Designed miniproteins, single chains, continued (5). Designs and how they scored, part 110

Each design is a single chain, and the fold is of that chain. pLDDT is the mean over its residues in the fold that is shown.

## One batch from the design tools (miniprotein)

Design m19821
Fold by ESMFold2-Fast:
Structure m19821 (fold): chain A 74 residues (1-74)
Amino acid sequence: SVEERWDAAEAELLAQTPPALRPQVRHDLENARRIIDEVAEREGLSDEEKLAVYDGALEGIRWRVAQRVAQAAA
C-alpha cells in the first residue's frame, strides 16, 4: 500500500539521519503525512498521485537534513 511504501521510506531516512536530528525529522515526517492525507482526501488524489507527493515530501526533508548537517559542519 501507499502507507507501507511511505513507512519503509521513513524508516530508511531516519536510519540515515544523525541521532540529534531524528526527533525533528520524525516530527517533519508525521506532519507531512498528516497534511498529505488531508489534501488527498479533500482533492481525491489517486494512489499514484499520493506516492508522488509523498516522494516529494521525503526529498524536501532529506534536503533540510543535509542543510542542517552542512550548517553544523561550517
Scores: mean pLDDT 79

Design m19822
Fold by ESMFold2-Fast:
Structure m19822 (fold): chain A 55 residues (1-55)
Amino acid sequence: MPTPQQVRRDFNKQVSDILRQTHQTGDFDSGHQNLLNLRQQGTLLTGDPSLFPDL
């Protein structure tokens, strides 16, 4: 399994990308869902949901 720090770094990069795309397209619902899916993926990889912000 990747380290929690590696997962958190990857999460932060992907959050920035999702936010930028959501802002550009105006598809807030898809952006929100993508963030929730990313948080769920990170939680499954680390076993610790507290590493990720509530979305």
Scores: mean pLDDT 72

Design m19823
Fold by ESMFold2-Fast:
Structure m19823 (fold): chain A 65 residues (1-65)
Amino acid sequence: TPEELRRKILDELIKEHKLSPTVAQVLRDWVAGRPVDLSTLSPDERKTFLKALSELSERMVRLSE
C-alpha cells in the first residue's frame, strides 16, 4: 500500500540521515496526517525536518508512476 511504502522510505531516511528522535517523531506524525507542532523543534531541527520532507518527496516521485 502507499502507506507501507511511505513508512519504508521514512524508516530508511531516518537511518541514513541519523535523524534525532524528536525530528523522526515529527516526520512520522506528518506522514501519518497527525497534527505536528514545529515550535517544539529547534531551528536546526526544523531545517533537518524540511530537508527530510524534501528527500521523502523526491523518493516518492521516483517510485510513483
Scores: mean pLDDT 77

Design m19824
Fold by ESMFold2-Fast:
Structure m19824 (fold): chain A 79 residues (1-79)
Amino acid sequence: AHARVTDLEGKPFPGEPTPASAKPKGVIATVPADDFEKARKEAEKVFGEPLDELAEQALKHAIENAGGLKYVNVEEVEL
């Protein structure tokens, strides 16, 4: 799945890799920001398919830039 990762208010993290033209599909997984593998598995469970490489990079970037947030939103998008 293609995805954009944002804070809980829908704001992107600085330097996020997902294209600005990506369109939301209306599916959002709220996942923990403290463990990449746990966050990835929760998002994949909600989407019903694995994250692609760009979505995994976006999730890693968001976790590294979470600034003390406990959760982030992983939103499924069309590129």
Scores: mean pLDDT 80

Design m19825
Fold by ESMFold2-Fast:
Structure m19825 (fold): chain A 72 residues (1-72)
Amino acid sequence: RLEELVERAGRLAEEASGLDADLARQAERLKQLAETVLRVQEHLPQDTLDSIVAHLEEELRRLEAEIAALRA
């Protein structure tokens, strides 16, 4: 669900803001992308939406791992 991806990206941006400015910017960009796709999702083909969601999930997982490593 795109709303959940927006929330997840927002949490990562907040977590990264005090640790690494580059990771915080990456998380903010993913949040903005998820918000944009959420706004226009009804105009996109389902296969396109599925591909974008899969890409966002993959990128968010990568950022989560990088932020977790920095916090250790």
Scores: mean pLDDT 82

Design m19826
Fold by ESMFold2-Fast:
Structure m19826 (fold): chain A 95 residues (1-95)
Amino acid sequence: EDEEFDAAVDELNKLIWQKKYREAAKKVRELQEKFPDREEEFLNRIAPVLLLSAYIHDELDILLRAQVEVSKQTFSSDLEFLAAVLEEMEKLRKE
């Protein structure tokens, strides 16, 4: 149901704002499995929040470095790419 989808997207955005990128990556994969036909809607709702959160938290360098590193790999979907970027951001933040 749309209510369950909206709640899941809101929780994912909250994890991104809290910089819990590993948990956010896991949530992206769970949502992709549960709602496989809604990829574009997820990206449109999540990508701006990730960019804004990175900007406000002074983590744009981490976001860009993660995107460069992850772009060396091939992904089956934009959501898998997003999940990999989030996992790499978590790794870079702990360095």
Scores: mean pLDDT 82

Design m19827
Fold by ESMFold2-Fast:
Structure m19827 (fold): chain A 87 residues (1-87)
Amino acid sequence: MTFPAVTLTLPVAVGGRPGTLTVTVEEDGSVRLELTVEPPLSPTEQLVADRELARIEKELEARVADARSAAEAEAIVREYLRELGLI
């Protein structure tokens, strides 16, 4: 099942710092996450964040694999991010 690419821009807080998480679910079902935080993460914090984002991307790809619409994919993404306490 293919649906149009879905892009979500979500406000987040990382260690009490304001940030933005951009989630893209591609038409092929692949998921990409981009995190921006102010002030920027240190190199050590960035390494930890990159590993967590990669794990979240793979879990989201598994969860959206059977999504039948862009709206369903968005709902799945938002629910999982709420479970993780990111939004």
Scores: mean pLDDT 78

Design m19828
Fold by ESMFold2-Fast:
Structure m19828 (fold): chain A 66 residues (1-66)
Amino acid sequence: EPPSEELGQRVAEKLGISVEQGQAAVGAAKAVEKLFGREAAIETLMTRAGLSREQAEFVVEEAEKA
């Protein structure tokens, strides 16, 4: 229910990245999870965005609440 922009700002603050990067990470996590599942979303964030497992899990959890 919260908009992607709000989630992106929260992720950006938590991870110390830009709001644009946070929004992109949330969008990517949501899209990958919808098509390929939660584990694929976590792996994609770790490999493509260079996030730690903990950071990737946080992004996916925030995206799941959207």
Scores: mean pLDDT 76

Design m19829
Fold by ESMFold2-Fast:
Structure m19829 (fold): chain A 72 residues (1-72)
Amino acid sequence: DEEARKLFIEYFKQKAKEAGISDEDIEKLVKLLEDYFAGKITPKQFVEEMKKIDPNAIKLANEAAEEAGKKL
């Protein structure tokens, strides 16, 4: 499942870049995803922090998860 998480993060980074999100904000969003997967933040806190960086961040994460799931 670590391989699945790495694939998901790479798809997320690609989709975020294509959506015009800055490299700095992408780095912050990826850190939030990693912290969430590690159980360091709650689901509610994760959603609120993601939306503060970019209102489409959750949509992009869902799209990345769908693509990763199709390739695995």
Scores: mean pLDDT 83

Design m19830
Fold by ESMFold2-Fast:
Structure m19830 (fold): chain A 71 residues (1-71)
Amino acid sequence: MPASAETLAKEVAKELEAGDDETAITMMRLIARYAPRELALETLRLVLEEAEKLGRKKVAEEARRLIRELE
């Protein structure tokens, strides 16, 4: 079964909740590289929303950069 954007975003959000920004960034980069473009964009937008809500500046900045590169 193809992974949903919500499922992938939840996995990244677990790392944000754990305080592991480096793992979250690595996961976002892998999603941007290997996932279908539409799935990657939807996932990164969900991750950006959560990162901004949690005040995780570096993760939010990387999510915006990856979204811009994929658009």
Scores: mean pLDDT 82

Design m19831
Fold by ESMFold2-Fast:
Structure m19831 (fold): chain A 80 residues (1-80)
Amino acid sequence: DEEERKRKLEEELEKWIKEREKEFVRDVSELMARTAAEIAALPSREAGEPLRREATRQIVRKYEEMEKEIEEERKRVEKL
């Protein structure tokens, strides 16, 4: 019935959100590991500063993109 259908859609949405959050965590972990390795290979700590700032900006951007995608998916499911 309609109630069961709504519950299944909400469960699928929650699974999708959890998977999207896992992707974000993985992406951030990979970015941080890569950035740390690149900084470690540089001749000075000062040379690493732009890379740290760029990594931070990318993390913020990725977070905002994830939040927007989650909001859009929630709205899509609500219209079903």
Scores: mean pLDDT 84

Design m19832
Fold by ESMFold2-Fast:
Structure m19832 (fold): chain A 82 residues (1-82)
Amino acid sequence: NIPKEWLNKAIEYFKKGDYEKAAYYAALSIELSRKLNIPDEKGINQATLIILYAIYKVGPRKASEAVQKGIEEANKIIEKLK
């Protein structure tokens, strides 16, 4: 399950206190789940909470930059799956 691997990375970095990388991998996981139409509501909810907590810890600017980079990487992965 490709989105689950990226969610696990988000959780790993979150536990290490690297909230920017956690937000990056969380956004990557959400975008893959939505674009590949893989039903993982629990994973999407968990990833969303990681992003919200990253906003709280590092501020909206750094968190949104990490989220945007995660979305960009997800779209590159999707292109490889076509």
Scores: mean pLDDT 84

Design m19833
Fold by ESMFold2-Fast:
Structure m19833 (fold): chain A 91 residues (1-91)
Amino acid sequence: SSRKVEFSEEEREEIERIRRELAELAKQDESDPQVRLRRTLLVVRGAGIIAGVPRATIERWERRIEEARDDEEELLRILAEIEAELKALVE
């Protein structure tokens, strides 16, 4: 199982911050590319932390997303790869 039994104090704080920011973004216009990008980065970071993915891997995912922000097709492909990797870890 990839699920952590216990989170560090820093990880708990980060998860709560991400949860709060996602709730705030849900009130904003999701048609805005900047809102969608911020939401995507927060979702990926949160999912990675919860799944116990190494920080270096999460940072690599975030960088790929940011680099692809101007290419919707590439961004969707990167997100699909991240989702597949996360699903493999939680199965």
Scores: mean pLDDT 76

Design m19834
Fold by ESMFold2-Fast:
Structure m19834 (fold): chain A 82 residues (1-82)
Amino acid sequence: AKLEVLASERVEVTAEAGDTARSAVERLLEAAKPVAEALKEKYPDAEVLVAGGSATAEVDSEDAPLPEGTVLSAVVSAVKAV
């Protein structure tokens, strides 16, 4: 199966003092929601995917402390099967 990328937008959040990997990822996903909704409105026949990654956010430990100022990013993409 081939996916065609119609649009992509980058979303970033900065970790605050006392953030864990889980809390920072949850804030990143919350920031990505309005971007995903805008892309779905513009491309109604497309699937909207959120792909996020930083070395810290990829850690499976929910209790892993994040250094304040750590930037987490996600790419929100509108994709269509061809």
Scores: mean pLDDT 71

Design m19835
Fold by ESMFold2-Fast:
Structure m19835 (fold): chain A 75 residues (1-75)
Amino acid sequence: MDEVIKKLAEKLGVSPETLKKRIREVEPLAKELVELAKKLKDEPEKLEKVAKEVLSKLDEVSQAALAIKVHAIAS
């Protein structure tokens, strides 16, 4: 995980510490998306629409942080 965070932070032009802080900040949103995915498992189109709307409101660093946290919770 730390190695992935370092490489992704480099690609985004931010420090690994900045990305780690953003991952903590998006944790409540990541938990909500994982719970929503469980509720909408039979309605993938609705889940996709909500995820797209959420991502459109976030900057690139926040989008990356959210993806990392969702993956960590869902795994």
Scores: mean pLDDT 79

Design m19836
Fold by ESMFold2-Fast:
Structure m19836 (fold): chain A 92 residues (1-92)
Amino acid sequence: MTLEEAIERAKEDIDKLVEDIKAGKAKSFSVEERIRAETEGKEPELREVSVEEALEELIEWLKRQKERSKDPRLQEAYEELIEHVEKLLKEV
């Protein structure tokens, strides 16, 4: 239950970030950098990034998290997020 809710919220956050980048509100940093900064409680490092680059970096990061995880449930969660991001990348 809690894991499914976390996945759904992550998908919504990713969708919102893609819309913000398309609107020119977040094009100065990557999605990976935003997640890193939010996780560490730090300001994101400014870098010009396209929607495609941001989504590709997020897919690479999610793949690394999946490979690093030893919990099959977390591996499935990361795979679901990867599929969601890949779907968004096809729509760019």
Scores: mean pLDDT 71

Design m19837
Fold by ESMFold2-Fast:
Structure m19837 (fold): chain A 95 residues (1-95)
Amino acid sequence: SDERELAIREGRALATYLQTQPEIRAEDIEHWLRRNFPNLDQRDPAELEGLRDVLRGMREVLPAITDADIEAILAQPSIAEAARYLAEVLRRALA
């Protein structure tokens, strides 16, 4: 769908931007997630699928991000935990 393609493109753009940043902070990722996926703490299926597509887009730029990493991020019980996990994955992928 158009929404899915847009989410994937946003993921690619975010990964490209993060390659220019001096550090990856979990707090910055948490803020971004809360702003863009405000119902993620409630395990909203549409927001989980939207985040999955963003993460797939990030993987296209950062191929060290695996399908297992994506599913592990989406399995986290809260936005805060998802942000910490994603920050760790991004630090590994950008190393």
Scores: mean pLDDT 87

Design m19838
Fold by ESMFold2-Fast:
Structure m19838 (fold): chain A 106 residues (1-106)
Amino acid sequence: GAALAEVEALVKKAEELLEKAKATTDEDELLKIAEEALELAKKVLEIAKQHPDNEEVLEAALRTVELCLETALECLKKLTDKNKILLAIGLVLDLIGLRALLEQLR
């Protein structure tokens, strides 16, 4: 339905963010990409919470969060500034938490 279409669009956006992270070397842009990945993961969790009996929505939401986590890890590995590294670690931990919350909805 409409919810699945919305989450599949977020999957595509997450795939695009991962490719952008792989191509990016600027540390300020990497941190912004990681922050955008967390915002996508938060949005997909809210959609999944509204459709707890829809397994297709839950699986697409989990795929979105996995891509967002991979994006944040890709960004983290390229950072050299200590303050940016600490911020990116926080984003990675938040994403791990969101993934755990989505798994509880299964």
Scores: mean pLDDT 90

Design m19839
Fold by ESMFold2-Fast:
Structure m19839 (fold): chain A 76 residues (1-76)
Amino acid sequence: SVEELLARAQEHIAESRRLNDEAERLYKKGDELKATGTPENIKKAEEYFKKSEEYRRKADEHEGEAVRLLTLAGEA
């Protein structure tokens, strides 16, 4: 049903937003560590940036699924 497709799309939109928010937090943590200029903190910053990119990639996957479901709902 259209309602079921829209509900599933909203779940994916919500998860995408949550993952993007987490990616932003990780990026800020990495940026703060990098700003200290110590070699140890620069290495830790790289780990946070890597995690941030991973969360953004997952967010993009959820956005793609939401678009697919919204398209199907529009056709149904």
Scores: mean pLDDT 89

Design m19840
Fold by ESMFold2-Fast:
Structure m19840 (fold): chain A 80 residues (1-80)
Amino acid sequence: SPERLEAAERLLLGEVDAIEKYGPYNGKIPKDELIAMLRDLFGLTEEEAREIVAEADKDNDGYLTKEEVRKALRIVRERA
């Protein structure tokens, strides 16, 4: 449902905010961490999560900015 998707997005963005502010990745989110969060919070397969993250990671450096995380969430919504 849209409400369930919105709740999952809020949880993911809260986790991303914590990693950005307090994590050891210089304000970025590691690709593997985002893949795990997408799988856990949205019930995506590993293949689906990897495909979405690859499309969102414009720099292809293995780390995502908060804007690239938001792009990944837009792709998830479009697939829902």
Scores: mean pLDDT 81

Design m19841
Fold by ESMFold2-Fast:
Structure m19841 (fold): chain A 100 residues (1-100)
Amino acid sequence: MEEAALRAARERVREPLLRLAQAIRDKDEKEAQKAVEEAYKKLREAVREYLENPPSDEEILLAVNEAATTVAKAIHQGKSVEEAAELGLRALEERLRALL
């Protein structure tokens, strides 16, 4: 059950995190904010669909913010958009596993 939730979360949040990485690289604050909001929405939908006892909205927001911080750090360190998004997804998955 947790494995299915983590897979769904990863699949749905990948594109928002990729857009976030691109927006940070391009210094587009509005697009970066929109990408974070979409990541939160998609993660919340995925965990609620696949888990009987999903994490709270605050825990979901924390997971998204940690992923976003990881993406921003990777971009600032010169990593590619794709690498930054994958690192963000990994951080998200690790946080969610700790909550499940």
Scores: mean pLDDT 85

Design m19842
Fold by ESMFold2-Fast:
Structure m19842 (fold): chain A 78 residues (1-78)
Amino acid sequence: DKIFEAILKMAEEEGIKISKETLERVKSANQLILEVANLIRNKKLKEGYSSREAMKIAKEFAEKMLEVVNKLKEEEES
């Protein structure tokens, strides 16, 4: 799925690797975005960011992933 591949590529660029088991469990691009955002939050916490900053970074990245997904959906519908 091109949409899932785009999300995974964006996650990989942030140093986040999604397990095959998680990929098989997620039912939608939105669920995958949430999984990636949670992993980014945890990664930033380990890097020494505060809980507040880690959540902000995760949210901003989730919004960025959603924008990419919406663009790809528009291309498939066109």
Scores: mean pLDDT 80

Design m19843
Fold by ESMFold2-Fast:
Structure m19843 (fold): chain A 85 residues (1-85)
Amino acid sequence: GKGIELAEEGIRLAEEAKTGEEGAEAGRLGAKGALLSPTGDPTLVTAASILGAGAWAEWKFTGNDEEAIRNGLAAAELGLESAKL
């Protein structure tokens, strides 16, 4: 489904990411993937959204690219877990 596809795209982007912007986008895709799952766990959706927001904040406010990528990957992985339910 679309949720799985978005979360998998987020994981791929995060694994190849070299910038905080790419990490933030991976987090956005993960959170959106979790939200679009019709059977998604609300706890996983919430966790993916928090980590996705964290990735954006690390990129935009702190300039910590490594942390943005780490949070983006985590959001995408949780998004995929939610989407597979």
Scores: mean pLDDT 84

Design m19844
Fold by ESMFold2-Fast:
Structure m19844 (fold): chain A 60 residues (1-60)
Amino acid sequence: DAAAAREAENLKLTRAASLLRNTDLSLAEIAKKSGYKSLSALNRTFRARTGISPGEFRAL
């Protein structure tokens, strides 16, 4: 179900964004805690959805 897959991805992205703002965890650890299979998967999805990398987002 495409809707269920989209919802799961939205939850992972929201969790990653929260961890990026509220913690000093490494990007690899944030990917792991957010349910991404790799840092590359987090980076790809985050850039596609926000226009910037997770590292750039943290620097804001």
Scores: mean pLDDT 81

Design m19845
Fold by ESMFold2-Fast:
Structure m19845 (fold): chain A 98 residues (1-98)
Amino acid sequence: MKEEVEKLKKEAEELAEKMYELYKKFLENSTPEQQKELQEGLKAIEAEFQPEKDYLSQLVDDGKTDDDLELMKEAYRLVIKEYEKAIALIEKKLKELE
C-alpha cells in the first residue's frame, strides 16, 4: 500500500538522521585509529546488504518501479535494516569510548 511505503520512507529518513548524529558524536570523541575501525565495520555492513540492493536495483532498472509498491516497500525495509545495523555498531563503539 502507498501509505506503508510513505511510513517506511519516513522511518528510513529518521534512521539516516540518527545515524549521522551518532557518527558525528563518535568522530568528536574518537582517535583516528578508532575512526578507521568504525569505517571498516560500516563498510562490512554495506557489503552484507549489497547483493540484495543489487537485486532490487536490477528490478528497478527493468522498469518495474511505477506500479510495484511491494518492490518499493522491500527496498525501504532493506535500507532500514542496514541503517539499524549501522546505528547498533556506532552505539556499541560509542559505549567503548565511555
Scores: mean pLDDT 79

Design m19846
Fold by ESMFold2-Fast:
Structure m19846 (fold): chain A 63 residues (1-63)
Amino acid sequence: MRKFVAPEAWKEVAGKLVSEEEMFEMLRELGWEETEDGEFVNSINGKKMSREEVAEAYERVTG
């Protein structure tokens, strides 16, 4: 992917309840790494996703 997979990727899991641990696992498989500041950076395309963006995506799926 040339851009970032962003929260839109979480729509694929909207049909099931996903824990934060499982979300982070999926992000890592897609090249996303959690930084020491709690942010995510994609090692493949260099895009960043903030901790707040990840939390918002989780809330949209679960809430």
Scores: mean pLDDT 58

Design m19847
Fold by ESMFold2-Fast:
Structure m19847 (fold): chain A 71 residues (1-71)
Amino acid sequence: ASAEELAEAERVAAAIVREGERVGAPEQGRKTAELVLENARRDPRAALERGQRAGVLMALGRPEEALAVVE
């Protein structure tokens, strides 16, 4: 992964953590963010696309679906 791709993955992960805290699911937010960062080291493009989708699901109060998208 490029430095640019990793920086974007870190921004997506941070947004997921914030949304998890906002919707009352901080542990699921943290777990989802950790998986986005782990997956970005292996497949940065797919991880970023799934991470962005997971962020939207987390923001909508669907933490279980958000976690499933990145697993």
Scores: mean pLDDT 83

Design m19848
Fold by ESMFold2-Fast:
Structure m19848 (fold): chain A 120 residues (1-120)
Amino acid sequence: MEELVKIAEELLSLFEKYFPDNKEAIDEMKELLERIRKAKTFEEAVQAFYELLSVLYKTLIKEADKVNPELAEKIKELFDEFSQKFSEALQKGDRENLVKIAKEFFEKLSEILREIKKQK
């Protein structure tokens, strides 16, 4: 549970850093983060976490598509790779690998977000 909360907090912080003026998406992600924190079961936390990823993904695709469609494709590939690896690690109960997958995702996402911001 705690690992999912930390990952969600890091994603929200990264998004706020690059898109501080997107209050609607930030507020929605904050509400979903509270749902993860208040989840009574691991399954409920995972569902809220995937919903937070969906909000992030949809918002980033809209922002990237306005600037450069190639960046939108990079985001799609990154989220697809993350979703697959993260789901496999969750099924195996491999907590160490979950942290590693999250770190790699954050680094790659940060680079893409920096590129989007520069081209605006």
Scores: mean pLDDT 80

Design m19849
Fold by ESMFold2-Fast:
Structure m19849 (fold): chain A 96 residues (1-96)
Amino acid sequence: MMVEKKVFSDLEELLKYLIELAKKGEVVKVEKVDGKVVVTSWKAESVLEAAASLNAIAGALREAGLSQEQMREIEKAFFETYREEGEKLAAELEAK
């Protein structure tokens, strides 16, 4: 799948986009460039890759000025997306 790249100057638009990416289960990379936030996303190869990307961006988002509540919304959307997949993986490991 193609790598998508978007640049944000507005935190509200950034938040909306990140929530949509979390709902899609995409891998996300966030970089700050000259006062703007650059978001790069692509299809996850694994749940672990996507989870690692979310953990990696938390600091960058906080520095960009997202509130704790806004960060929790992104985390919740991501957790809901991967909750079932995580449960399936755990069940498969226990059945083996």
Scores: mean pLDDT 71

Design m19850
Fold by ESMFold2-Fast:
Structure m19850 (fold): chain A 91 residues (1-91)
Amino acid sequence: MALEEAKRLEEELRREIEEANKEKDLEVQQEIALLVAAIAAAVTAARKAGDWERAAEILRIGIEGLRRINAAKNLEEARKAAREAIRRLAA
């Protein structure tokens, strides 16, 4: 179940990345790229450890962060959303 859940969440993450980058300025796209890099690093570490539950948790945190960036009205809100998500990934 955890492996299948992680795969489903990866597909959801891909869709959220595409949506979040739609019609955004370069600075918001840079914040998205920073979060995506943090998600990729954390998911890779969890997979190497065989921790599919942690991989799923990381993907959920990333998806929530991307949704918050997409809902942000300005660069300050987008940065706050990205940095909060990165902080949660490090915990």
Scores: mean pLDDT 83

Design m19851
Fold by ESMFold2-Fast:
Structure m19851 (fold): chain A 58 residues (1-58)
Amino acid sequence: TREERRQQRLREITDDPSVWSDLLEAAASVGPEMTEDQFWDALLAHRRAEEEERRRLE
């Protein structure tokens, strides 16, 4: 279901559930310029870039 996909995306983006409600609200507020899927894809890409930068430091 869509809820299962959202939960999976949330877990892939962050392990901190305290920010999940904010992320869900942000996803619901995306305008016609982008889809909810594009929003999640952008967040996941940003998280992966952050992890890659962290890997470069160690």
Scores: mean pLDDT 71

Design m19852
Fold by ESMFold2-Fast:
Structure m19852 (fold): chain A 94 residues (1-94)
Amino acid sequence: SEEQKKLIEEAEKLKKEAQKGIKETSQQLADLRSEQIAGKDVDQQIQQTEQRLSLFQQALEYSQKAIKLAKEGKLEEAKEELKKAEEYLKQGKQ
């Protein structure tokens, strides 16, 4: 259906955004860990970056669940998982 197709497209878009967030945040975390080894006081920034990484990982997980459910025709369940993915993605971008 058109609703199913649109829902899959929206979920795939969120998946790509979450994957980008994971890649960028993982690189930031690696850079901060290198600074910590060099003796810089970055512990709080590391904690904040680890939290952001976790939020993007949750966004990825829920977007993948939404894609699977939408492909199975479980549109209402897919919408619920998509909403969770959107919320985690929004929190990760802050």
Scores: mean pLDDT 91

Design m19853
Fold by ESMFold2-Fast:
Structure m19853 (fold): chain A 103 residues (1-103)
Amino acid sequence: KAEEDLKEVEERLPTLSPETRVEMAKVAASGYGAVKKGHLSEEEARGFVQDYLRNTLGLPADLARKIARVASSSLAPKLIEALIKASGSLSDEARKLAEEALK
């Protein structure tokens, strides 16, 4: 399920702005970091990421749900790296924000 969600997210990344992909990398890293530190359960992190993507970034409900599932799973590092690479000229900024969010 998470691997399928990751594939669908990667296919939709080119339809989003680079700035949106930077923010997605940051929030995905924030959710994943919180789970790894024991601050949030996978369910809580999924809810947090999904809410931010829908209400703050305005992403479609289906895309936000898929990103949230991957970000709270063991595939989160692959998603974060894909979002950083997809950010193009903003890749360095996306990486810095994701690394800061993982702390």
Scores: mean pLDDT 79

Design m19854
Fold by ESMFold2-Fast:
Structure m19854 (fold): chain A 67 residues (1-67)
Amino acid sequence: MVDAFLALPPEERGADVREARERLGLSQRQLAEAAGLSPATISRIEAGAPVSRATAERIVRALQEAR
């Protein structure tokens, strides 16, 4: 799952994070807390900023745990 997530273009990856977060009813702050990241980091990634594998793993895990 993380490898498929990292293979997406940054813009699509950011949109996918936002869509998954919104479907779960999470704010950017709540996703950040679950992932151990700052809300500013989540906001940047949703806007299409580059992401490291470690950060991507945290986000994917947080979204999986919220299900």
Scores: mean pLDDT 79

Design m19855
Fold by ESMFold2-Fast:
Structure m19855 (fold): chain A 73 residues (1-73)
Amino acid sequence: SVPAAIDALVNALAHPSREVRYNAAYALGVLAEEAPQAVQARRDSIVPRLKALLQDSDENVRNAARYALGRLG
């Protein structure tokens, strides 16, 4: 289900691999456009974790977090 996919992506935002964090943040941004109701229903769990990624050591992860936060509004 889309809700289960969002939960898995939110958990992946804390993954040790920068590629996993990047893909999870980017996918949340895409889902904010494709499934906005499901993403907005989980906004309170998503937004703080994406904001934490704005301080990530990897520039691409930081950029993906900015993208996703922009799509969330």
Scores: mean pLDDT 87

